# Ledger of designs, part 15: designed miniproteins, single chains, continued (2)

Each design is a single chain, and the fold is of that chain. pLDDT is the mean over its residues in the fold that is shown.

## One batch from the design tools (miniprotein)

Design m4493
Fold by ESMFold2-Fast:
Structure m4493 (fold): chain A 63 residues (1-63)
Amino acid sequence: AAPLTTHEFKFKDKDGKTYTLVSTRDADGNLVSAEIKDENGNVISEPTTDPEEFKKKVDELVK
């Protein structure tokens, strides 16, 4: 099995709350899972393997 790589990115919503995007990719660069955590570390979105769906979930939080 190929190793997985996890990256985290922080952003703020319109009210100044900080969220963390967590994305995991395989060795070929394919998105295995992406999720969004709130300021308390709770997962607030279902994991997705689609980069466009992931972007849409982010846009729904920050608009």
Scores: mean pLDDT 73

Design m4494
Fold by ESMFold2-Fast:
Structure m4494 (fold): chain A 65 residues (1-65)
Amino acid sequence: MEEAIENVLKAVDEAVKERGKLTPEDLKLLIDSVRESLGEETAKRVAEAIKEKYPEFKEEIDKLL
């Protein structure tokens, strides 16, 4: 579980590095994908970790929870 969260954060970091930012659409697709693959509890933990590292995405992520 924690390793899966770290892997998702690593993917987010790479996407930010390559594109300079993540759109709300990218965040929605990422969270929905995690929810479908790993379950809602893991998706919530991923969302919380992204909000902590990127506070600018907090409002959009809160809409997805």
Scores: mean pLDDT 76

Design m4495
Fold by ESMFold2-Fast:
Structure m4495 (fold): chain A 92 residues (1-92)
Amino acid sequence: SKKIEEAKELLRKEARFIKEMIERGEDDETVINLLVASYTKATEVYKLSKNEVYKIFAESLGVSQTLIRNLFNAIDNKDIDKARELLEKIRE
């Protein structure tokens, strides 16, 4: 639907902004907070599925959907060390 396509475009714009913050060398805590805020808005406000959100982040950040899923799982589990290891792979 048109509303879903508009929501996906807004998420792509947010993911691109997060990519720029990563490329600027923003700290892991700031990046994690931006990812959580964008993910929460996409799923709770825009009603996008988790798979659609993971796909958009993966495409925008130039990484696999598996890496993005593992990153969000680490964040949800409060596994800071694992989240930081996965962010290092995105920074490469």
Scores: mean pLDDT 86

Design m4496
Fold by ESMFold2-Fast:
Structure m4496 (fold): chain A 64 residues (1-64)
Amino acid sequence: MKELVPGESVKVKKGDKVLFKNTSDVLTALVDEETGEVYAVLKPGESAVITAPKDATLKAEKVA
């Protein structure tokens, strides 16, 4: 399983599982870097496992 923290990007294939951890002190969104589609928004200290619905580059982007 791939791990992703705020400020990082990861290339995924459909069906890949990504552990998204918000290690920051601000809201952080998991976004498709090419389309801007938002898959998840985590509060500080939250974590979620996301299954990629398609091949994409996912970015954990701080909302500040």
Scores: mean pLDDT 82

Design m4497
Fold by ESMFold2-Fast:
Structure m4497 (fold): chain A 87 residues (1-87)
Amino acid sequence: SLKEKELRGLKAAEMTLELIEMVKAGASKEELIEFIKKKYEEILGEEPPLEDLEKNIDDLIAKLKAMKEEDIEEARKKIEEIKKKLE
């Protein structure tokens, strides 16, 4: 259903916020890849394309580091609002 798709999108967004916190805390590439692998499998029931993930991890880290604190806080608020609405 649409609600199930929205819930999966919410979980993916929550994963992204956790990745941002990990990157800011100085997590290694190996820790980030392991986290993404576990969450991807939990959310989608599929193994992530590890070769593409390993190739693109540096770009992902750079993008996450470039996010402004204000934008991250707004994203966090929106996630909590959606979460509240779906419960």
Scores: mean pLDDT 75

Design m4498
Fold by ESMFold2-Fast:
Structure m4498 (fold): chain A 74 residues (1-74)
Amino acid sequence: AEEARKAAEEVFELLKQAEKYMKDIDKNPKEALRKAVEAFEKAAEILSQYPDAKEMAEGVRKLAEKLKEEADKL
C-alpha cells in the first residue's frame, strides 16, 4: 500500500522539472509557463489514480489551470 508514496515521488520529479522551466521564464514566459503547465497536468493525472492523493490531485490540477490562463495572458 505504497501507491500514494510512489505517486508523490513521481509528482516530485515533475515539479522539479516545472521549476527548471520556470527559471527560464524571463527568456520566453509563454513557453516556460506552457511546459510547467504540462508537468503539473501530468502530476495531477498521476495523483488522481490514487485514492489517498485525490485532494492533492485536485489542487495541482487547479494550479495548472491558473498557470495556463496566465500563459494565455502573458
Scores: mean pLDDT 77

Design m4499
Fold by ESMFold2-Fast:
Structure m4499 (fold): chain A 56 residues (1-56)
Amino acid sequence: SEELEKYFKELFERERKAIDALRSQATPEDQAALDRVRENLEKQRKSFEEYLKKKK
């Protein structure tokens, strides 16, 4: 569904922005951890897009 795809895309974008905001205030160690979380979020977003394509 295009509607579901758009919904999840917007959710992932909001989460990424929140992580980026936290990163700007974080220590170098916490920045590295946040970068890994952001990478995982991007992988989840792509997996969701592929899942929706396979669905129909």
Scores: mean pLDDT 79

Design m4500
Fold by ESMFold2-Fast:
Structure m4500 (fold): chain A 76 residues (1-76)
Amino acid sequence: GEEKARDAAKAWFAAKQLGLSEEQAATLLQKELGLSPEVARALARAKSLRELAEILARTFGISVRTALEIVREVAE
């Protein structure tokens, strides 16, 4: 749960820092994390830390609060 959510958050921030398109980010998330196409696209399209946290929470079975803490720690 939590460790996989942290890995997904790190991958999302890496894709953003590299300037990847939504399509490129979704492909990377599918390949690196084994996420379904639907989840990977939702993550790639996330425009805020809260939206990212909500997707991570439902995907990895953790609370939105825990997901927000992970996202903030990864963002620094």
Scores: mean pLDDT 84

Design m4501
Fold by ESMFold2-Fast:
Structure m4501 (fold): chain A 85 residues (1-85)
Amino acid sequence: SEIEQLEEEMIEAAREGKLEEMKKYRQKLVELFDQRVDEEEKEGKDKSEVVAREVGRLLRIVVEAWRALNKAESDAEIGAVLRSM
């Protein structure tokens, strides 16, 4: 799905330390989140349950990307130190 592809692209951008690309994919995911909540609310689904599910999914992906970014930044700092030795 488009959401799964964007989630994967966001995590990959984070693994590569590409903060601006990661932010771009995060913004697209938030836009799709809003669209999905609106669509399911129009279908008569409970909004609070839809929001809880989608927020949980988004938080999981953001945390995963944040962990990947921190590792990439740490690896880059170690690489810079090793190159200066």
Scores: mean pLDDT 75

Design m4502
Fold by ESMFold2-Fast:
Structure m4502 (fold): chain A 59 residues (1-59)
Amino acid sequence: SAAVQRAQRAGASLAAAAIGELEKAGVTPSDAEVDALIAADRAGDAAAVERLTRELLAR
């Protein structure tokens, strides 16, 4: 996935894993959602990555 590869190139491995889980669940994150996950990971905020992932999965 382009979103997963983008997160990987940004060095955001936790965000990349989260995006992969979202896509496996049939959720396509928007560019803004991908940016938010990458930003949280780069800030070292694993709790924010988990929270955002859970919110997107709970549709």
Scores: mean pLDDT 86

Design m4503
Fold by ESMFold2-Fast:
Structure m4503 (fold): chain A 64 residues (1-64)
Amino acid sequence: LSEEQKELAREIAEEEQRRLTLLHITEGVTVSREEFIERVAERLSERTGISKEEAKRLIEELMK
């Protein structure tokens, strides 16, 4: 993983975490860890061009 890819992954994860926290507070929406990883991986894949499966592995490794 390049430092740029790690920074982007962290940025996307933080944005999604903030969004989901707000939805939980305002609308009672709850998502699983698996669903969170799925959402972040989709956005990372779209922005970097890597496969969704590769993006999921990267997010899982970063969240360990």
Scores: mean pLDDT 76

Design m4504
Fold by ESMFold2-Fast:
Structure m4504 (fold): chain A 96 residues (1-96)
Amino acid sequence: MEYEIEVSLTLTLRSAAGEEVVIRASGSSSDPEAARAELEAMAAALEEHKDYELVRIEHTTTITVDGKTLTIELSASSEEELEAQVAEARAKVDAF
């Protein structure tokens, strides 16, 4: 029996002038080194745009265990809203 976790993150940032930048990162538990590299690249892109406002966070996690799949989708306009949705997602994982 096997398990696999796939994560996709999409961040939309907006400048004071109204310019939008989209930063994406994805990863799988089957390739943690590639996932780490994508997260490091995303962190570097965020540092380059530290004067930009976070407008939207989109997060999708897919967990597959023994052929059974659970998909968790989160969409938030702030880190605080994302944290609240993550707490709700943990309850869904605990019930899985």
Scores: mean pLDDT 75

Design m4505
Fold by ESMFold2-Fast:
Structure m4505 (fold): chain A 85 residues (1-85)
Amino acid sequence: MKVTLVITGLSEDEARELAAEAEKRGATAHISNVGKNVLTISGLDLETARELAKRAVEKGANAKIFTDKELIIYKKDGSEEVIKF
């Protein structure tokens, strides 16, 4: 399953590092600098998206994974909240 990962609250350097890692794994990454750095990563498999989401949250960022069936929100403690469509 290919998913979209949206991360907010990373520094510019942290956003660039995660974008490069995602692109090495065959995904597409986009960084928007309007107000805060918003990193959007498309084309990840679900397990890779979970790995990158947890890394972002460990750095104090917010992470959400969008699938075709559910939204997965990562909390600061690393736990997942799942909202099914």
Scores: mean pLDDT 77

Design m4506
Fold by ESMFold2-Fast:
Structure m4506 (fold): chain A 90 residues (1-90)
Amino acid sequence: KKPSVFELIDKYEEIIKKSKDDAERAKAYVYLANYYAFLAQITQDRYWLDKAREYANKALELAKKTGDQSLIDDAQAALTTVNMAEELID
């Protein structure tokens, strides 16, 4: 059975709460930003867009702290996804 978007959100929010590893937390924030951007598009609700942007920014801050260029690139891609989602919301 494929997990729902809400089950995936719960999984990655739990990782953020329990993990002490900046790289693992940054990856979790990237996934959460993408899932919340998806919710914003389908619901047309700015509340989910604001969460997506907050989490994308947190992903980028942590990624930069790790110095991992691949992780920084993933976080920047998440911000691009959030910006594209914003253009699709009235």
Scores: mean pLDDT 86

Design m4507
Fold by ESMFold2-Fast:
Structure m4507 (fold): chain A 77 residues (1-77)
Amino acid sequence: KKKKIEELKKKIEEKKEIIEGLRRIGLSNEELPQEEIDKMWPLVNKGGKVSGGVETLKEAEAELKKAQEELKKLLEE
């Protein structure tokens, strides 16, 4: 019970960090540090899309929502 909740919380925090990095790309002409790019790369590779960064941000937000919904279900049960 508690282990699944802790795992989901970790995933949610990870997704939040990725989303913050992606928003920097979408809102700024400045290059991100390589460390931030490396965090986002799994999403880019999985989605296979580097078009404008907007689609990658959208996908990351969708994954965050799924993780949050799963956590809510576990907490409600």
Scores: mean pLDDT 62

Design m4508
Fold by ESMFold2-Fast:
Structure m4508 (fold): chain A 111 residues (1-111)
Amino acid sequence: SKELDKIVEEVLEELKKEISDEIELQAAYHALLIYKKYQELGSLEKVIEWYKEVFGDEKLTEELKEKAKSIEELIKLLLERYIEILGLDEEKKKKVEEAVEKALKRFEEKL
């Protein structure tokens, strides 16, 4: 949706004024894309299928579909995986989590 794409762009530009760290901004942007897709598809299962096709290399299992009971839980699980893959320390993890929370809150305020 062009309207949802515009909201993502507006939120990301606002975050860029407050956050200079590329890893934090990348995590926030990724969460915004997932939340946007949920608004477009209306189904958690369809979002997971879309994510697997575009970003996942068959590593999103049926177990992940069973573990994620909400879009917020899906974003949290994917964020935890991102933190683990990058080997982020506890301080950086907290900042990345805060950036994602700010992004999602601002996105919801603009819906």
Scores: mean pLDDT 81

Design m4509
Fold by ESMFold2-Fast:
Order: structure tokens, then sequence, then C-alpha cells
Structure m4509 (fold): chain A 77 residues (1-77)
């Protein structure tokens, strides 16, 4: 389930993950970006920059998500 993978991999809420999946269904470029993120072809900061172009998130929210993801990557060790 792509929504649950995004929630686990990027630390997104279910609503945000669902919105990104729906955006990917409407855009081939968005789908390719999400698939690359899941396959770990992109580092997390680069993935977040691309995601912000697919679904608008306010600037403060993006900074908070970036910090949570960086901590999540350290914890998976």
Amino acid sequence: DLVEQLMRYLGLSRNDAQALVEAAEESEEARKVLEEIIKNKLDIPEALRLLSTLHPVDEEGLEELLEEIERGLELRE
C-alpha cells in the first residue's frame, strides 16, 4: 500500500500521504517521483523538495517534516 509506505518512510500523516498518492494518479511526473522516493533513489531532503512541488505545504511545515525525517532515518539504525 503506497499510502502506508509513505507514512512509514517519510513520516507523513495519512491525509498528506493520501493527497500525494491522489496527485500521483493525476500526474505521471508525480507518480515517478513517489516511486523513486520509495526505491531510495533520492535522498530524503531532495525527495521533500520534489514533494513540495506536487502538494503545497507551508514553509514551516516543510522544515518540521525535514527534521522528523532526519531523526527517523537515524532511528531506523
Scores: mean pLDDT 56

Design m4510
Fold by ESMFold2-Fast:
Structure m4510 (fold): chain A 69 residues (1-69)
Amino acid sequence: SSEELRRRMLDILERAGVPRDVAETLVNNVLSLLEQDPQLAIDHAVFTLNRLGRPEAGREVARLIREYV
């Protein structure tokens, strides 16, 4: 479910030290993009998390999205 995916993504971001408001904004954007194209959602998550200095979290989120679709 999208609720479970949201929860799992937020957990990854929290463990990576991403602030809650930033994490929630990112997760909302990723979920919106997933309705259009899973690859676009993955690219957005990886790009954003790399810019935040959390490339490992970007890889974890990308893996989670691939498992979901």
Scores: mean pLDDT 89

Design m4511
Fold by ESMFold2-Fast:
Structure m4511 (fold): chain A 67 residues (1-67)
Amino acid sequence: SQRQLMQQVQQLISQLVEAIKNKDVDKVEKIVEEMKKMMPQLPPSWQATVANVIDKAKKWIEEQKKE
């Protein structure tokens, strides 16, 4: 159900925040991949929110991998 999917998305966002705080790049990448897999199953408004979170996480990963 969409309710269960949204609960899972909220848990992933919480885990993402913790992983970023701990500078765990591998965990952030894993969470982003899980979010990407769930995104097509979400309503358009929630897809926009999740896409924004993914974009910010990807930019953070790029900053950590400075070259």
Scores: mean pLDDT 81

Design m4512
Fold by ESMFold2-Fast:
Structure m4512 (fold): chain A 92 residues (1-92)
Amino acid sequence: APVKLKLTLTLTNTASKPVTVDLTALAASTNPEASVTVSKSSVTLAPGATATNTATATLPASEKVEDGSATLPLMVDGELAGTVAVTVTKAE
């Protein structure tokens, strides 16, 4: 059976301008072995603002999965706009 993961995404805009993040496009750029579905299709962040969204990822049953966290650069239109803190929890 596929392994389901719950992802908590905390997005922070460190740019001086509002940024709109296409969470559907972000999900589509994920690892080809993972299918990612986001709870909201887009989010707009004011300068210095933080927003939390959830996503579900599905991995093949052969993948080893552990609870974890990572921080990724948030790229908008090819420019660095902030950070994405990701927390991963194995779903039942």
Scores: mean pLDDT 70

Design m4513
Fold by ESMFold2-Fast:
Structure m4513 (fold): chain A 88 residues (1-88)
Amino acid sequence: GREERLRRVIREELDELFKTIREAKERVEKNPDDEEVRREAAEEVEQRGRESAERLRRAGVPQDVADSFIDIGKTVADALLRGLPYRG
């Protein structure tokens, strides 16, 4: 039903967001003194959060759930910019 479809879309977008976070973290860890790599990685994660939120809204997911992806993206981007390892 609709609920099962929404759960699937949420899961797929979470998987893609976490994949982007993992890849961004790996790039930062390989280039710990490169501020440009951190900035680009942070921008990519924040952008992915926004793209996931838009896809979720288009799929009919509630706005608060969709917006949580923007918040996750921003939180992780801030951590990457500060050089702190992502812990979630």
Scores: mean pLDDT 83

Design m4514
Fold by ESMFold2-Fast:
Structure m4514 (fold): chain A 95 residues (1-95)
Amino acid sequence: SEEVRRAVEEARRALERLRETIRRAEELAKKSSPESGEDLRKTAEDGRNSARAAQATMDAGVAAGSAVEVGAAAGLAEISRSSIEISIESILKRE
């Protein structure tokens, strides 16, 4: 349906923004102290797991024809992105 198509577009954009934040954490890890770098790599790994979960939620919603379930994937991706950004800021305060 049109509603599902629009929800998919929103979810894909949210997932892409999450993936960009994950990549930023990985890049910052290369420029940080060994301890902060390890924490940033763990943060990126947690983010990748969240991205897989959000992708699976989107795929399930598409299969069910549910714009609400697809929309839930966008929400999960945005919550994860915010959590990663907070973690990055907290880790970098140690530098």
Scores: mean pLDDT 89

Design m4515
Fold by ESMFold2-Fast:
Structure m4515 (fold): chain A 86 residues (1-86)
Amino acid sequence: APSEGEQNAALAEFFRGVRRLLVERMGLSPEEARAEAARAARLFYTAWRDEGASFEEALERAVEYLVSRYPELREELEALRRRLLA
């Protein structure tokens, strides 16, 4: 199983990928993309740290939030999720 340090590094890469997609594909400003990624990250950490959800369940919650707002990015967001969980 991945260590907490490896999970944190992979999670940071995931949210960097999210911010990049929001800027490049959806035309958000860097500030707007950061705000959206921060909201998704808060949903992840609330589920993972406060609610006792698994890493995978917490990540699903963050991805569901992003897909609900940006359904055009579903395939790219699911690819980022698969990469993080591999």
Scores: mean pLDDT 83

Design m4516
Fold by ESMFold2-Fast:
Structure m4516 (fold): chain A 92 residues (1-92)
Amino acid sequence: MIEEAIKTAQEGIKLLEEGKYKEAAELLEKMGKQLEELAKKGGGDPSVLVLSETFYKAAKLAKEGKGKEAIKLLQELISFLKNYEKQAKENS
């Protein structure tokens, strides 16, 4: 799921940079919904819920025309997720 989240955030940034805010918002909301459903089935994991909320927030910023703010949020998210994935692989 982390790899999928990183990929979706990267695709969202690309769409926002291209001015495709509606398409970016739809993509980001879809990932947010998938993560929310995963958290609910897993007994409400707070970490997965925070990730879901971050994608929903980025989608809302895109809908409001705040593309630079949405891009910054997604870049921070990608950095966090890549660091987490790297640490998980090194400690396996």
Scores: mean pLDDT 80

Design m4517
Fold by ESMFold2-Fast:
Structure m4517 (fold): chain A 103 residues (1-103)
Amino acid sequence: SPSDYDEAALNAIPPLPGHKPVEVDPALLEELNIPRVIAEKLARVATTSGSGLEAQLRAIAEATPDTTMEELMSKYGAGTGSGKGLEGLKQILRAMGLLKELP
């Protein structure tokens, strides 16, 4: 639910410069079990390559307790391209405890 996330901190994360809006997969939203606005912001991070993704993950990790950005990047580094980026987002959210594993 929205109260389970620091929505203000997530909203403070600036949009990545030069990036076009990305479309969030509806099935991913169902799996994420998070508010649509937050899922959309995280999907944008996951579909971005290079240092932009690293900077956004750092900001998210700082807003989320018990997880370091270095651990997320080493275990769950996102690939380039929207499909790989969205799968990386799922792995990152699982590591952060924000995504329940579905049976």
Scores: mean pLDDT 46

Design m4518
Fold by ESMFold2-Fast:
Structure m4518 (fold): chain A 91 residues (1-91)
Amino acid sequence: VSTLLTELKEAIDANDTVAFSDISIKLTQLLLPKELHEDFALALAGVKKETVFKILEAIATKSDTEALLSEVKPELDDYQYEKLKEIFSKL
């Protein structure tokens, strides 16, 4: 997981959208139950790469997801916010 987080950050810094997509999918598969993969992808659709990185890092490190939800809320619509909140409640 640490290697994939490093690679994800490198993809963001390089502005490599394809690498970012591939690595974020791999991280989602490792960090979340299969049943949450589709909802997680929908919750993060159109969200900034840096914000997606913060969310995946928080899940991987088991950090304070409530604080993170408040921080990222302005970037999410109501549907995305509620979906992400639901996902965090199931972790």
Scores: mean pLDDT 81

Design m4519
Fold by ESMFold2-Fast:
Structure m4519 (fold): chain A 100 residues (1-100)
Amino acid sequence: SVLDVLLELAKLAKEGVEKGLSVEEIAKRLLEHVRNSKALSEEEKEELITLIRIAEQEAKKYNLSPEEFVKMLANGFLQWVKEHYPEEYEKLKEEIEKIL
C-alpha cells in the first residue's frame, strides 16, 4: 500500500541519519525507493519524488541537519496523505512518530 511505502521511506530516512549520511545521500536513497516501488502509481511516484527534491533543496538552502531534513520531509508526506488519503492520515502520523 501507499502507507507501507511511506513507512519504509521513514525507516530508510532514520537509518540514513543514524549512519551519519548527508541530506543528499538520504534523499538519493529515498528517491530510489520511490522509483522502484510497485505499490505506487506513476503519478504518485512523480508527486513523492517532487516532495523529496523540494525538501532536499530547502534543506541545502537553509543548511538544515539530516535530522531536520527528515522531519521536514515527514511533514510534507503527512500533508500529502491528508490531501490524497485522509482516512490513512492518523495511522501514518502515529506510525511515523514511532519510527522517527
Scores: mean pLDDT 87

Design m4520
Fold by ESMFold2-Fast:
Structure m4520 (fold): chain A 97 residues (1-97)
Amino acid sequence: SQAATDQGVADGSEVARALTERLGDLSNLSPVTQEVLRLLREARPGEGRAVLDRVIELAGTSSPGGTGLRTVSVVLKDKDIGHLAASLAGTLASTAR
């Protein structure tokens, strides 16, 4: 199931929807997470690179040495937006307690 998604073409808007569906409680998410979801939702086809650059910038300003910076480092290694959605959702869910 996830392997099929990882081989598909995903738009930023689809990634934002997948994250929203998995997280559920958007009101309890950190401001950085909410901004990342917004950037993914507003991304145009072909703007994935610019969105990733902005996510790195946000992580760098939010918490020096925090989990957010390590999460961004992990997702930047993914070449598939489906992988980005899965990795980010999992890490954020673990942090939410």
Scores: mean pLDDT 49

Design m4521
Fold by ESMFold2-Fast:
Structure m4521 (fold): chain A 84 residues (1-84)
Amino acid sequence: EPEPSKEEVLKRIEELIEKIKNGERNFSELEEGLLKQAIALYIKKLEEKEGRTFSAEERKKIAEEILKDPEKQIEALELLKKEL
């Protein structure tokens, strides 16, 4: 019914960051959803920085690069935390 508080969402993001730091490779559907939101925000910030909109193919390539790199995943999740 009520939307989760910012504090609750931040806690879930922190838990996901900790899992990634611990070398976990399998995520729940909720955790995958958070990571997808983080990637989408990261791409949006890159578009703003470059002053242009990326194609669907460019967005897919960036998302795939983040999904292969735990450090980039953490960076995207930290960005999501700051924008909440």
Scores: mean pLDDT 81

Design m4522
Fold by ESMFold2-Fast:
Structure m4522 (fold): chain A 82 residues (1-82)
Amino acid sequence: TKVTITIKSKKSPEELEKVAQEIIDRLKDLNLVKSASYEVDKEKGIATITFESVLSEEDTKKVAETIKEMLEEKGYEAEVEI
């Protein structure tokens, strides 16, 4: 299942690259993804993470929502598309 997470930084666009890389590294370390990539537009303060999950659609939704909640707790805006 393909997932796209869009992250917006209200406080620090410079941290978006680090945050996106940390998320991808974590997903790979947990063997949850077949592939993962990110793109960062530092001028707009937007990062887009795309990954292909090895999990069921329902478990993939749970993982994506957990990432969204984690980002929102850190003060980022996040949107998920599955």
Scores: mean pLDDT 78

Design m4523
Fold by ESMFold2-Fast:
Structure m4523 (fold): chain A 62 residues (1-62)
Amino acid sequence: NEGGEAAREAGLAAGSEKDAEAGLRAGQMNDSTAAAVAAWGALKLRPDSEVAREGVRRALAA
C-alpha cells in the first residue's frame, strides 16, 4: 500500500514513531484512510517538513 508507506515515511521524518507505526499498520491492512490520518498527524507535528507534506499528498492520492 503506497499510502501506508508514504505515511510511515512522513511519521519518521516528523520524528513521530506513533504516526510512523500507524502508517506501517495501515499499509499492511490496505487502509488508505488510516494511512492518510497517520500522514496528516505527522504533518501537524512538523508542518514545515517537505517530506511530511509530500507523504500526506501521496497518502491521499493512494
Scores: mean pLDDT 74

Design m4524
Fold by ESMFold2-Fast:
Structure m4524 (fold): chain A 85 residues (1-85)
Amino acid sequence: SMDDKIKEAVDRITEYGKEKGLSDSVTSLLQEIVRLELSKNPSVDVNFLVDLVKDYVDTLVSLGYSQSQMEALFQNELDLLRNRL
């Protein structure tokens, strides 16, 4: 079900955030982004979406992005997604 897909994606992002030492703020924003993306695009594969998000965050961390910089970036991304009804 859609709820099962969202739960799986959110749980995987939560675990990834712990492994990476992401702040609660960054982790919460990523959880909301994957939840909203799956709600808008229910045919998207959960593994594909979660891996895409992990790769993107890994890239930002490797480029020296701080937790506050990632928070601002993901808040902006979430706001853009929310404006597309």
Scores: mean pLDDT 87

Design m4525
Fold by ESMFold2-Fast:
Structure m4525 (fold): chain A 67 residues (1-67)
Amino acid sequence: MSEERARRERRRLEQEFDLGVLDVAIAVYETVRKILIKKGASPSEIEDIDQKIEEALREKRRLEEEM
């Protein structure tokens, strides 16, 4: 019983950590996107960062669905 409880707590912490990492990554990409727009970056550079944000959001949804 203690072993099963420890396993559940560990899995929860790992999932929470992964979600936190994705949230930070998304925030960083959004900040980079704003900087690129301000600097007059090409549409292709903005599109690349938008794709990275979408990928991170997809991974976050996947993790949330597994919780």
Scores: mean pLDDT 79

Design m4526
Fold by ESMFold2-Fast:
Structure m4526 (fold): chain A 81 residues (1-81)
Amino acid sequence: SKKEKVEEAAEELKKLVEEAADKLAERASKETGLDVEEVRKGILEQAEAVKKFAIDNAESAPEKLLETLKRMKEEVEREVE
C-alpha cells in the first residue's frame, strides 16, 4: 500500500539521519557556532518529528510525502559524503 511505502521511507530516512547524526552535527556546529551536542539533539528530535508527520499524513498525501522523503534522503546522503 502507499501508506506502507511512506512508513518505510520515513523509517529509512530516520535511520539514515541517526547514522549520520555525528557528521551532520559536527558540520552544523562549525557553520552556526552552536554546541555540537545541542545540535545533535536537535537533529535527532527533528528526524523523529519528520517521521511522525509523514506517518500521520500518509493516507492524505502519500505521493507527495514519498517524493519529499526521497528528496530529504538524497539531501542527507549528499551532506555526509
Scores: mean pLDDT 83

Design m4527
Fold by ESMFold2-Fast:
Parts: structure tokens; sequence; C-alpha cells
Structure m4527 (fold): chain A 74 residues (1-74)
């Protein structure tokens, strides 16, 4: 289904972003990776018609990414 495909896209994006954040060596690189990922997450959400299940997953994944970003910038 479209919902399952969009959830898969978000989960794949999340995994790729975690690898990029782990590899990032400067605050500027961390913030750039996060900004690019947030834009792509918004695109996926919009492509889903802002479906509640996709919005919930996107928010949960963004919350986790924010924690990683905050740890890297500490």
Amino acid sequence: SMIDEKKKQLEELFKETLERLRAARTPEEVLRVYAETRERMQDILDESGRHPEIGKLARELDDELRRVVEEKLA
C-alpha cells in the first residue's frame, strides 16, 4: 500500500541519516545533514497527503534524530 511504502521510505531515510550523522565531523556538517533529512521527510509526508500514520512516524523519527544531533553538538 501507499502507507506501507511511505513508512519504508521514512525508515530507510532514518537509517541513512544515522550513518551520515555518525560520520559527520563538524557542527556545520551535522546541521546540514539534519536540515537535508528534515526536507526529505517533509516531502515524504506531503507525498502521502499528510497521512496521520506517516506524520506520526515522521515525528517519532525526527525526535530521535534531534537527540542524536544534540549529542553530536554537545
Scores: mean pLDDT 89

